Designed miniproteins, single chains, continued (4). Designs and how they scored, part 82

Each design is a single chain, and the fold is of that chain. pLDDT is the mean over its residues in the fold that is shown.

## One batch from the design tools (miniprotein)

Design m14838
Fold by ESMFold2-Fast:
Structure m14838 (fold): chain A 72 residues (1-72)
Amino acid sequence: MEELVEKAKEEAKSLIEDPEKAKELAEQIEKGYEAIKKSFSDPEEQEEAVKKLAEQALGAAEQEAELLKKKA
């Protein structure tokens, strides 16, 4: 589970050229994971929620990368 979160953070960082934006997204992923651990006591429910968090984070990273290209 933590490994999945770390992989999502690394994938997001690779998609965003702006280091500050990459750090912000990684922090959002970390906060989301902590919220999941507080909301779910069942490890299997936590895993499903983390998978959704990773998917949403990667989508957000792709959108941020597109916005940066448009502004450049």
Scores: mean pLDDT 74

Design m14839
Fold by ESMFold2-Fast:
Structure m14839 (fold): chain A 77 residues (1-77)
Amino acid sequence: SSSDELVDVEFVVEMPDEKKAEETGRRIREYLLSDPGVSNVEVSVEGKRVVVRATVPAGRLQGLADRILEIRDEVER
């Protein structure tokens, strides 16, 4: 179900190396920028860590988290 409530989210994704963290961050940023329902997108890479911040409709939060994890898994292969 969709919620009209906007939530600020932070995801931290740890990758096995810095190069994979950079690729994961790039792909997550591209995905988030492609969704017109997502705003205030900030993606930073700190060594092996990808820190993702965005404002999303609460009803989309689980789907967004699932896609971020899918991108992580694709880059780890």
Scores: mean pLDDT 82

Design m14840
Fold by ESMFold2-Fast:
Structure m14840 (fold): chain A 99 residues (1-99)
Amino acid sequence: MKEQEELVKELLKLIDELAELSKEDPSDPEVQERRKELLKKIVELQVKLSYLGLPQELVDEILAKLAEKAPALEASITEELNEEALAYNRPLAEKLAAE
């Protein structure tokens, strides 16, 4: 349990750092590199936590942090994905036009 709590705290800290990076210039290559590094670390921690199994209290803490930081995280991810996000919405628009 203590190990899981420490990993969750680290994950929450990385989410905060990613949200803060969204305030930086997204066209800066250094900012882009740091964002990729943080995303990689977040994924690695999520994988580790999935093997350990989390109590609901810690899951709720992660979800609460993600909800608080969602607008900043969305901005950060959208800047990296850009056209891919637009491509995702295109099939829905085409289906609506066909109906």
Scores: mean pLDDT 62

Design m14841
Fold by ESMFold2-Fast:
Structure m14841 (fold): chain A 68 residues (1-68)
Amino acid sequence: MVDPDEFKERLIERGVSEEAAEKVKNFLENGGSIEDIARLGPKALAEGLNTSVEDAKKIIELAKELLK
C-alpha cells in the first residue's frame, strides 16, 4: 500500500504541480490505486484528474517505478 501523502510529496519533487499532486492524493484516498494509475494512458489520466498531459506522464512514470 502506498501512502497518499508520500506519493504526493514524491510527485512534487519530480516537478508535478501542487494541484495535480493533491488530486492524485485524493484519488488514492478515495479507493484508487497506483496500479490503476500505471495502466492509464497520459491523456486519460489528465482528463480524470483535470490536469496537464505532462503532469500525467510524470505521475504514471512514478507509479510504474513503484510497481516494478
Scores: mean pLDDT 82

Design m14842
Fold by ESMFold2-Fast:
Structure m14842 (fold): chain A 101 residues (1-101)
Amino acid sequence: SNVEQAIELLREAVELLKEGKAIEALEKTIEALRLVLKEAPSLELEEALGLVEIALALMKIAKEEDLDLAKRAILNALRALLELYPDNEEVHRLLEEVEAL
């Protein structure tokens, strides 16, 4: 499913964030959110996508890896995804991992 593919992309994004690769982490997060939005339109998820896109644009213009901004953007995206899929244990685990960073 698109949700399963999105969760895998978000796992990759979290690992990239742990490696200090904020720009690549946000690119994977955008790909994941777009996959979910194809099957489940959500205002909260569209707003989360917009924030991730803005964060990515700022980092690309500055040519700088802003890990704190990337962490906040990914947390917001995971919380929006959890509103759509409150019982998804993998989304809960990813949220817990990012909160611990």
Scores: mean pLDDT 89

Design m14843
Fold by ESMFold2-Fast:
Structure m14843 (fold): chain A 77 residues (1-77)
Amino acid sequence: KDLALEETARRLSEVLGLPLEEAKKLVSAAHFEVKFDELRAALDAGDLERVRELVEEARRFIEEMEEIERKSRELAE
């Protein structure tokens, strides 16, 4: 359990008005893509445009992973 990930997720939730669970998924995706430090730096700088770009990239990653899992489960019947 990484407290920095949870703190960043809470800040992202507050800044963008997202549910905390959604923010946690986005932060985890950014961490997996080695963009966690960039996300934290953007939040610290108040660079909302960069925060949104990183969030959009993380959302696409999550959607792609979830779609792959969903299709794999359907094919496995």
Scores: mean pLDDT 73

Design m14844
Fold by ESMFold2-Fast:
Structure m14844 (fold): chain A 61 residues (1-61)
Amino acid sequence: MDNYKKGLKYAKDGDWKKALDYAKQTAVDGLPKDAQYVMSLAYKVQGDDKLAKKYYDKYKK
């Protein structure tokens, strides 16, 4: 199963810790931009808007 899709699912479900774990696996899979997007969503769910924006900006580059 796709680690990126699992990361998105856990972020949607509010499980920011699992979303971060799957984001790390997504980066290992060779998808660093997709990993940064999942990290931005996970930090947004946690309430850390500054980290969420930091990772979203990295994804956009």
Scores: mean pLDDT 82

Design m14845
Fold by ESMFold2-Fast:
Structure m14845 (fold): chain A 75 residues (1-75)
Amino acid sequence: SPSAVEALRAAAEFARARAEELRDSAPEAWQLYDKAAGLLEEAVRALEAGDSRTAMELAVEAGRLIQEGDRIAAE
């Protein structure tokens, strides 16, 4: 749906911005957010192509990477 595409784009933009913030201060967290952003961007493309299953799988994996990035950044 358009709302789902918008949500994934917003999540990708957030992950990209967070990666940039952490690039110099927390390189391990930066790598996780950068990878998550890429997966969310791929999820947007999959969803726009009508592949909701692939979009969901990519979004779930991106969520895991973001959680791990948050954990590392909090150390």
Scores: mean pLDDT 85

Design m14846
Fold by ESMFold2-Fast:
Structure m14846 (fold): chain A 82 residues (1-82)
Amino acid sequence: MENLRKLLEELTRQVLANKDWETIEELSKLSAEYRKKLHEAYKNKDFETIKKLREEFYEKMVEILAKRLGISKEDLEKRIAE
C-alpha cells in the first residue's frame, strides 16, 4: 500500500520532530502486531484477509495519530493525501 508507506514516513517525521516517544512506541507496537498477522495470512494464501488487515492497520494508525494530534481522522487523512 503506497499511501500507507507515505503516511508512515510523513507522520514519523512529524512525531520525531516533536519528540513524541509515546506515540512512536504505540505506532511501533501496532506495526509489529499487524506484520505478524499479515505473515500468517500470506502463509495461508488468504489474500482477502491480507487486504482486510492492511485496511484495519491503516485505520488504526490514523486513529492513533489523529488522537495524539488533537484533530479529526477525516482532517488527518486530508492532510496526508495532499
Scores: mean pLDDT 72

Design m14847
Fold by ESMFold2-Fast:
Structure m14847 (fold): chain A 87 residues (1-87)
Amino acid sequence: RLAELEEELRRVVEESKPLADKVYELSQDNPEVVKEVEKMKAELRPAYEELRRRAEAGELEEEELLERALELGKRELEKLKEIVEKA
């Protein structure tokens, strides 16, 4: 289970890299892309901070931590896809 979650998280990260690069390129010439990136950060940052807080407090087991991280990673990936599609 852990190995499967780690592999899925790696795949999400690898898929996100070219999209993040594309968003960065688009943001150089398009202020609307910058605004969408700021909205994404404002939406996801408190969720990442809460996950980190719970992990540091020992409230999450390793499998649950990976599941939550994967969920957030997938949400970020979808937001990046939306930004690229709408630009």
Scores: mean pLDDT 80

Design m14848
Fold by ESMFold2-Fast:
Structure m14848 (fold): chain A 71 residues (1-71)
Amino acid sequence: HMEEFKLDASGKTPEEIKAEIEKRFGEVELVAYGGGRKNVPVLVFDSEEEARAYLARDPRGAAGKAVFVKK
C-alpha cells in the first residue's frame, strides 16, 4: 500500500510539496524530507509504521526523498 512517483521540488517548500500530494491522495502528513531537488522520489504510505519500516530498511534512508503518510 505505497504509491511512488517523481516530483520537481525545485524552489518549493515542504509545505508546497505536501499541498501537491494532498491534491492526489487526500490529507497526508510529512514523515521525512531529504531535500528540495528536481525529480525527488515521493513515497506515500497508508500508515506511519510502514513508512518508518521502509526508511529503516533503505540504507539511504530519507536522503533525496519525500515520505508522506495518509491521515
Scores: mean pLDDT 74

Design m14849
Fold by ESMFold2-Fast:
Structure m14849 (fold): chain A 74 residues (1-74)
Amino acid sequence: MMEEVKKIEEETLKKMKEYLQAGKEGDEVESLEKLGEVAIEGLKQMPDKKEAEEAIKKLEELTKKLIEELRKKK
């Protein structure tokens, strides 16, 4: 259970970093928002609610920070 929550968190972060490095223009913010939303939905289905809630908060904060950084670059 702990490992599943951690795996979703790590896989989501890896995908977000790949999107940022790929330099896709015009869809970066929407792609990051979608990745965050999918991961949060997956975490909400986890039986360990405390660990899932902590991972959700971390992903929400990271997604917001990455979107703010992207908006500041343009």
Scores: mean pLDDT 70

Design m14850
Fold by ESMFold2-Fast:
Structure m14850 (fold): chain A 80 residues (1-80)
Amino acid sequence: SKEEQLKELRDKVIELMNKAIEELSKIFTKEEVDKYLAELREKLQKIVDEGIKNNMSLDEILAKIEEVVQEFIEEAKKKA
């Protein structure tokens, strides 16, 4: 169902945001982490919205947000 798909997306976003908090908190101050988390949240929301608009499968959206979070963390680390 649509409700089940939305729940799975929300759960995965929470999981990935928690991974970002853990990784970024090792290197950055809380203020910097909060700023990066705001940027990441906006980025993930756009990806989910675009994926739904373009009729992407749930698995494709999940894979894309996971990839984007990994890339975001690595790019943030390069700026440290």
Scores: mean pLDDT 85

Design m14851
Fold by ESMFold2-Fast:
Structure m14851 (fold): chain A 108 residues (1-108)
Amino acid sequence: GPEELKKETLKKIDELFKKAEKAIEEGNFDEALKYAEEMFKLAVETAFLLDKQGHLELALEVLDHAIEKLERLRKLMEEKGAPKEYILEIDIMIGMLRIVSGVIKSLL
């Protein structure tokens, strides 16, 4: 059901976050960005599926969770001295999720 889909998606986002965090600690910013992109894609795809099914509040929970995790990765990358290009890619993903979240919220 929709709630189980949300729960499983949040769990997968957390797993991807842990992989990205480890990659950042190892100085592998390319690998960290790939995991961030997977989190972004998963959040967007799941939110659209939940939105299509009329579960706007669950879609928002998925998007907001992904935004929080991407903001944490951004901070970790900044603290570890990642090149500005990697920070910019994360900022673009956060911005896109915030736009989608804002549109869905306007429908509530």
Scores: mean pLDDT 91

Design m14852
Fold by ESMFold2-Fast:
Structure m14852 (fold): chain A 87 residues (1-87)
Amino acid sequence: ADPRDRRVYLDLSGLTEEQLREMARALAAAGVPADTVFYSLASDEEIERLRAIFAEAGLDVKIVRPPASEEAEMRAAHAELQADLAA
């Protein structure tokens, strides 16, 4: 209903390309809406790679680095990240 409700955070740290392809296929099989926006804290290079992998799986979704305000919110939500960034 609300396109803002279709934002998904992707924690892709430490994932291999094979794992990313498996995730993309699983999301495609689950029927992700085309207006879904995937946010990633990855580098611009990694985001381009993610877009290619998702397109390969048949997912026509938007994958972007969040804007600065949204990035702050994502990093705050990820602040339990001591577990995430440690291993």
Scores: mean pLDDT 66

Design m14853
Fold by ESMFold2-Fast:
Structure m14853 (fold): chain A 59 residues (1-59)
Amino acid sequence: MEEEVKKIKKALRDALRHGTRQSTVDAIDKAIAEAKEKIKDPKLLEEFLKEADAFYGAV
């Protein structure tokens, strides 16, 4: 569960490093959907969504 969160966060950071706006937005949307389905811990999900919102707002 915690490891799943870290994997999704890493994918987001990788997309951000590449810097293509359209693919970054798409990657963030996919990561959020995946997190909502795979992350069973509400606290970990909240933390992930907060970090994802930071990436999403930057695009």
Scores: mean pLDDT 71

Design m14854
Fold by ESMFold2-Fast:
Structure m14854 (fold): chain A 76 residues (1-76)
Amino acid sequence: EKEKKKKELLEQAENLRKQASDAGSQETQLRLNAANARIAGDKETADKLLQQADNAQQQRDSLLKQAQQLEQEYKK
């Protein structure tokens, strides 16, 4: 039963890391779009895209922190 619990923790951590990777990809895309908008002189669009990128970064960091906590629990 400890073995089953540890396996569930690892699977949850892996799923969270995958979600974090997806959020990181979104962040990169949004930052590139923001840079393009800034070059085009559209500061309002660039600012909105940067805010969305910051939100994606926060989601990624939150998911990675959750994965790390589950991995620490697995070590017990």
Scores: mean pLDDT 84

Design m14855
Fold by ESMFold2-Fast:
Structure m14855 (fold): chain A 70 residues (1-70)
Amino acid sequence: SGAVESWTTAAISLVEQNNVDGLRFLIEVMKQRMSDSDVLEVLKKAIDVAKKRGNKEALKILEEALAEVS
């Protein structure tokens, strides 16, 4: 689905910019607009990027969100 890919691209962009406030906001919007399984897919892909880049604050936010939807 193009929706999951678009949200994944947005989440990764915010991780790469270290925009933690934007990332928190995007996660809340995704939770309202997508199923938990689709949010989970986006979060897992964003977590992989955050780990590779060493973005510890973004990683913490993503892992906390993952725990809430899994």
Scores: mean pLDDT 86

Design m14856
Fold by ESMFold2-Fast:
Structure m14856 (fold): chain A 55 residues (1-55)
Amino acid sequence: MLSEEQKLIAEALAFMLGPGATREQILALLDREAEGKLSEEQKEAVVDYALELLK
């Protein structure tokens, strides 16, 4: 469901925040990085993917 670009964003967010990052922290950083260019569904998918990477 994620594009390759969205996966790269999620990987960057996971790398920047590291293990133990919360959903809220990932969302806050994503909003800063994406500057409102993603839909709510796309933001949720990116955050979910970043959380999977941080397991």
Scores: mean pLDDT 78

Design m14857
Fold by ESMFold2-Fast:
Formats: structure tokens, C-alpha cells, sequence
Structure m14857 (fold): chain A 85 residues (1-85)
């Protein structure tokens, strides 16, 4: 179920239709809350960087997983990675 939702999210990102995705904010919030809960991010983490790392991971991986997202977010926060979306 989670894999299917991420693939549907990925298709909307690739089509530039994020503004037409009624659950976008809910899905991003769910991922951010998960990352907070597992200690990948904290309350002081740059939220725009975290969001951009999530979107980048979903856009660029053929079968994105929450593990892939966590790995990319952790790397971005450590290295100050800038994303082109």
C-alpha cells in the first residue's frame, strides 16, 4: 500500500501537477512526522530542505521507499545539499 501511494505521488510530481494533488500537504506531513519519530530530523531541522529532499527522492527513484527518503534527508542535512526540482 505505501509503495503504491509513493508511485502515485511520483507520477504527479513528474507531471508538474502537485497543485492538483489534494493530499500533498497531508502526505508530506506524514513523511516529516515519521522522520521526526525515527530521529532522522528534529524540530530545528530546515523544513524546506527536508521537503525538497523528500520530493527529490520520490521524483528520481523508480520505486521510492521511506528508507530511501530517510537516507536522502539525512545526507542533505549533513552536507547542506541544494535540490533542483
Amino acid sequence: NKGKSLLEFQELIKQGKLNEYPSLDTDIKYIIDFLLNIGVIDENSNRELVKNAILYTIKTNDYPTISDIAKEVKKALKNGTTYSL
Scores: mean pLDDT 72

Design m14858
Fold by ESMFold2-Fast:
Structure m14858 (fold): chain A 72 residues (1-72)
Amino acid sequence: SEEELIEKILNYMGRNFLELEEVDVEELAKLLKVSKSTVSRLLKKVREILGEFKNIFDKEVAVLKEAVDRVV
């Protein structure tokens, strides 16, 4: 499903602390087992979502970074 793929992309970016511009389309296509064109289309939607929900994403990344700093 599209929602599942978007979730996987967001999780991949979060786990690797990547910005959209840092995402390797070929690597992501291999991980998701979809075409590069599908990844490009989904990344466009992810960019739209991140543009609207940047505050939520930044908040979650900041909280995760603080948690990592506290336990590491």
Scores: mean pLDDT 72

Design m14859
Fold by ESMFold2-Fast:
Structure m14859 (fold): chain A 100 residues (1-100)
Amino acid sequence: SMDDKLLELIRKAIIESALEAGLSEEKAEKIAKAVVDLLEGKISAEEFVAFLESLGISKEEALEILRRARDRLLASITDENERKLAAGMLEYVETEIALS
């Protein structure tokens, strides 16, 4: 589906952004999975925030990774509606972290 394609693009953008931030490949993959699981409703916002804390990821680091991932997606997605959906999904995750 279109949503499945956007979630895969989001996953990839988060992994790339986390690696550039100096996180390990294992941590990058875990963060990306947690973001996708949150967006799919598989985990709660509380479980997501607790998971980031368990990985030793600061609120500032998480927000920087998500902002970089959003910038990547906005630069790579040519369809306006798909860009807006992807940006909105990441803004939701950013808000959950910011309120933690």
Scores: mean pLDDT 84

Design m14860
Fold by ESMFold2-Fast:
Structure m14860 (fold): chain A 73 residues (1-73)
Amino acid sequence: MPATVTIRTKPGAEKAVAEAAAKVPGVTDVEVFEERNVVIVDAEDVEAARAVADALLSGPVGKDIESVEVTPN
């Protein structure tokens, strides 16, 4: 069951968050929307999506993350 992670970042942090997300196992795609301060991550399943959220929030880029939403597809 694929899932999407929608990450709202502080302005200018989008690329760093996207690069960190791309390194998490189970990530299939990462899109950066700089004008909206949003990074969208596609994960192979809900468990991988939760792992992305946990890794980003506990990692160095966590301070630049305003919100994270995991949506099952």
Scores: mean pLDDT 81

Design m14861
Fold by ESMFold2-Fast:
Structure m14861 (fold): chain A 90 residues (1-90)
Amino acid sequence: EEEIKKLAEEYRKLADEYFKKSNEILKPVIDKLRAEANARAGAAPTGAEMAEVLRQGDEKIRKEIEKNKEAKELFDKSVEYRQLAEQLEN
């Protein structure tokens, strides 16, 4: 069943492409928010305040990822195609 193997390979390629596109969208937002959190943490007068700023930064990154519909749709498609490839080779 060479055709099944070829189809599974094609689905894996699609999954990888969608995953890459999702990451490309999220990377500049995550990098920016992480840099902002690090800068604020570096300006914090105490270690406790520094830890809190970093925790707030992580929370902001999480919320931003959740709000990015385009990146989530691309990620969901990558998961879907990966599952289809796995089902074909089950």
Scores: mean pLDDT 80

Design m14862
Fold by ESMFold2-Fast:
Structure m14862 (fold): chain A 86 residues (1-86)
Amino acid sequence: ASLNPVNRRLAALRALALQTADPSLPLAEKRALLEQVRQGGAELLQRLKEGKGSEETLKAVQEETGAIVALAERPLEELRAAELAA
């Protein structure tokens, strides 16, 4: 496969983040998924810092992990807004 391990890990984190949009999941499970995404992103960045990752790669991965965390946070924010409207 032409994808490097970093891209594969980012794809896995993105898949976890998208699960927070599942309306069948309870709020506690969605919060657990968000925490997993946050921890996974931090772990990936730490591993790149410990390895031969360039500053360019570190910046790109930091931006992408931030976007993935935002994807996981959005459904939780929408649920909070819906509770206030009900």
Scores: mean pLDDT 77

Design m14863
Fold by ESMFold2-Fast:
Structure m14863 (fold): chain A 95 residues (1-95)
Amino acid sequence: PSQEILDAEVEAALHIIGAAVSKKAAERYLKQGNKEEAIKSYEDAIKHYERAIEALQRLIDLAPPGSPLYRNAQRTLEAVKKDLEELKKKLEEIK
């Protein structure tokens, strides 16, 4: 299923990038004292990470068992889950 694997890889990568961009925007808004826009940007980053998790889960399901692709997707999934929990904690601290 090479096309399905490629689609899942691209979707995961795009959402990881989207989360990073939104997180950077939130950090800039916090430095400017704009708490409202910072909260919105963190919420956008959270949504991107949640979509990345869904894409990574599909990638793991499609990847051959024990393959490098499977192992890499699992490592990326765990990293994204950790980043998501850290963002959720930061959002609670700001509110």
Scores: mean pLDDT 89

Design m14864
Fold by ESMFold2-Fast:
Structure m14864 (fold): chain A 76 residues (1-76)
Amino acid sequence: SEQALAAFNEGVVYLLQGQLQEAANAFVRALTLDGSLVEAREIAVLVGKALFYQELGNAELAAQAQQQAIALAQQV
């Protein structure tokens, strides 16, 4: 749907700005609107992984997960 795609694109913008919590919220919203968005689900998992590593204080692994999320987002 157009609403799901808009939420997905909003998530990508937040992700590129390093606003991981806002990105996660937007991707979850996209999946709530359209659960078949495989890309949004995969990116949301990677964003969640980045947030988890930030919470643990592991900046290196957080950055790696964020870069993987960005790479997937730019393929869509």
Scores: mean pLDDT 86

Design m14865
Fold by ESMFold2-Fast:
Structure m14865 (fold): chain A 86 residues (1-86)
Amino acid sequence: MLEFLEKTAGKEFADAFKRLQETTSPSITQQAVETILRLKMSPKQATEVFSLLSGLTDQDKAQRAVDAMSQSKSVDEGIQAVREVA
């Protein structure tokens, strides 16, 4: 997976995703990925979301950020929802 992401989306995307997997629970990581795919975020936009979520040391705060993003109707709304929780 990581090698595929590095080759397809770039090193910064792969590094941000790896950090998210190391700092955040598997369930929150899964919800974030599913929401990013649903909203059709670019690798750059997804990298920002992964970086914001991995910066949240509180798992409850990370869960609230992902929940807010999952209720969003657009990419811009989703990214803004994560920023407001962070």
Scores: mean pLDDT 76

Design m14866
Fold by ESMFold2-Fast:
Structure m14866 (fold): chain A 66 residues (1-66)
Amino acid sequence: SSADATAAGARAVGGAAAREGRELGTPEKAQMSGDNGAKAAAEGLGTAEGAAAVRAGSRQGSIEGA
């Protein structure tokens, strides 16, 4: 489904951003890279579905970080 594909894409972007953050040593840069990629994916897939996936990812990240 589109939602499943969007979630997989967001996770892949998040993983790549996490790796980049480790090399740069800054979680802020990792988050920025992931956010940019997720935003691009959201726009490519359609606003409603993409926005929902980005929100879900952000919510999960907040819970994990807390």
Scores: mean pLDDT 53

Design m14867
Fold by ESMFold2-Fast:
Structure m14867 (fold): chain A 61 residues (1-61)
Amino acid sequence: MTDTEIGQLFKEAVKAKENGDKKKYKELVQQLADALGVSPQTAEDAVKTVMSHEKLKEKEK
């Protein structure tokens, strides 16, 4: 998998979380875990980190 594909999975996971689509979010977290070679818990933590970073950029004054 490419870094671009992983980036797309992160963006889709963030959208699923924002929309409250728990089923889609879990599927995307599992795909990220597979792509990164980590546990689903580690992948979920990475998604939360991305969300925090994106919100910081969005809230720039």
Scores: mean pLDDT 74

Design m14868
Fold by ESMFold2-Fast:
Structure m14868 (fold): chain A 99 residues (1-99)
Amino acid sequence: MELAEGLTEEHAELLERRRAELERLAAVSSAEEVAVARARAIVELYAEVKGIPEEIKKKLVEITEEAARLEVSGSLTEEQIKKFEKEVEELLKKFEEIK
């Protein structure tokens, strides 16, 4: 919901293009590859809309890709989810404090 806030027609086009790309990937890729690609696409779109610095964006992508892989493999524990959520929250908090 917050990701749609402040979206322009250009951002809507990016979202639809990313959706079509993910659907195409789903036809030829494993569940893990699709989950990782989806996580990356969402984080990259969020970073673009919010103007998040490249350094923070890179770390967010790494965290979400790792979480997606662990989820698909069945290795994602509740403790790991809480750890990833905390790391994401701390990164976003640093961005808000600098800005």
Scores: mean pLDDT 70

Design m14869
Fold by ESMFold2-Fast:
Structure m14869 (fold): chain A 70 residues (1-70)
Amino acid sequence: SELDKQILEKMREMLVEIMDEMQRAEEAALAEGRSTREALDIALEEGERRAKEKLEEFKRIKAELQRQAS
């Protein structure tokens, strides 16, 4: 359905945003002179933080789209 497509598209967008934030965190750490290991750890921590935020945001968007379809 159109609703299912919208929900799926939002999920994909959020996954891309998490990946982008992780990459930015890694690049920033490397630019700061951090080691590759430290930059990886920082990126993983940022990814975990963003994933939690995006999951909650996704749940709200999904509920809103389903409500609008009712």
Scores: mean pLDDT 83

Design m14870
Fold by ESMFold2-Fast:
Structure m14870 (fold): chain A 66 residues (1-66)
Amino acid sequence: TFHSVEELLAAAPQFDADDLRAAISGSRPVPKEVEDFLKALAVFASEEGLDVHAVLERAVELAEAA
């Protein structure tokens, strides 16, 4: 169970960056785990008053860097 944007972003490197990009753009089906991760990240970002788009882009950046 995730508790914050920071905790979710720390988990981003375990996901494929192309799957994260595809889920954000809606360009193709992705694993449910990836979709659930991004939905949770967007909800927490909104609750914490953060820029949702910037947070989602940061997740992709962290996954790509891994």
Scores: mean pLDDT 81

Design m14871
Fold by ESMFold2-Fast:
Structure m14871 (fold): chain A 60 residues (1-60)
Amino acid sequence: LEEQIKEEAERLRKIYEGDFDVLEENYDALMDEYGLTPEQRERLRANFEALKKEMEERKK
């Protein structure tokens, strides 16, 4: 389960590198498919936000 989510997250990142809003929406949909709780989703989203910030820094 965790490995599957990680693989899909990496795939989505490659596809939507320049559009974080679309990437975030697709990531939420993926978490919904796996039936994660709001608390679990919030924690994963926090990690995703950190990743998004790192990618923003690379753009500069």
Scores: mean pLDDT 66

Design m14872
Fold by ESMFold2-Fast:
Structure m14872 (fold): chain A 62 residues (1-62)
Amino acid sequence: MIERVPLEEARRIADELVEKVPTSKFPTSTAVAAALVYVASGDPEGAREVIRRAEKKLEESK
């Protein structure tokens, strides 16, 4: 029961989650979920980049 997320799909899902970070009830959990999508696709560098983008979005919306 191993499901792999394609990299293209991971980017789409992560971008959607990052956009929701500043309006989310749980912004940190939303950012972590976006990073986990990249980890599931085997791209740890993409996961780090997504966390940085989510953090930047959260700071900009304060």
Scores: mean pLDDT 73

Design m14873
Fold by ESMFold2-Fast:
Structure m14873 (fold): chain A 87 residues (1-87)
Amino acid sequence: SEREREIARIAGEASNRLWKKVEEYKKTATDEQKKELDEVFRKASLEIQRIAREAIEQGLPVEETRARLDEVLNKAEKEIDKIKEKS
């Protein structure tokens, strides 16, 4: 359906946005920071997939799905920023 394609699209965009931020920070990161960045990405990716799946299965509106994905992204981006700023 068009709704399912849109949910898949916004979930994919969310994952790509997070992946780009992680890859950028990895360029100057220590080995310890890289492991922490990978863990943040892993957890966020699983949550994004879970949200998309539940949205499709439960008939969740695209707007509500986007809001839930934005919450995951905002949380993950804050964690990534903290890792980058570690001494």
Scores: mean pLDDT 86

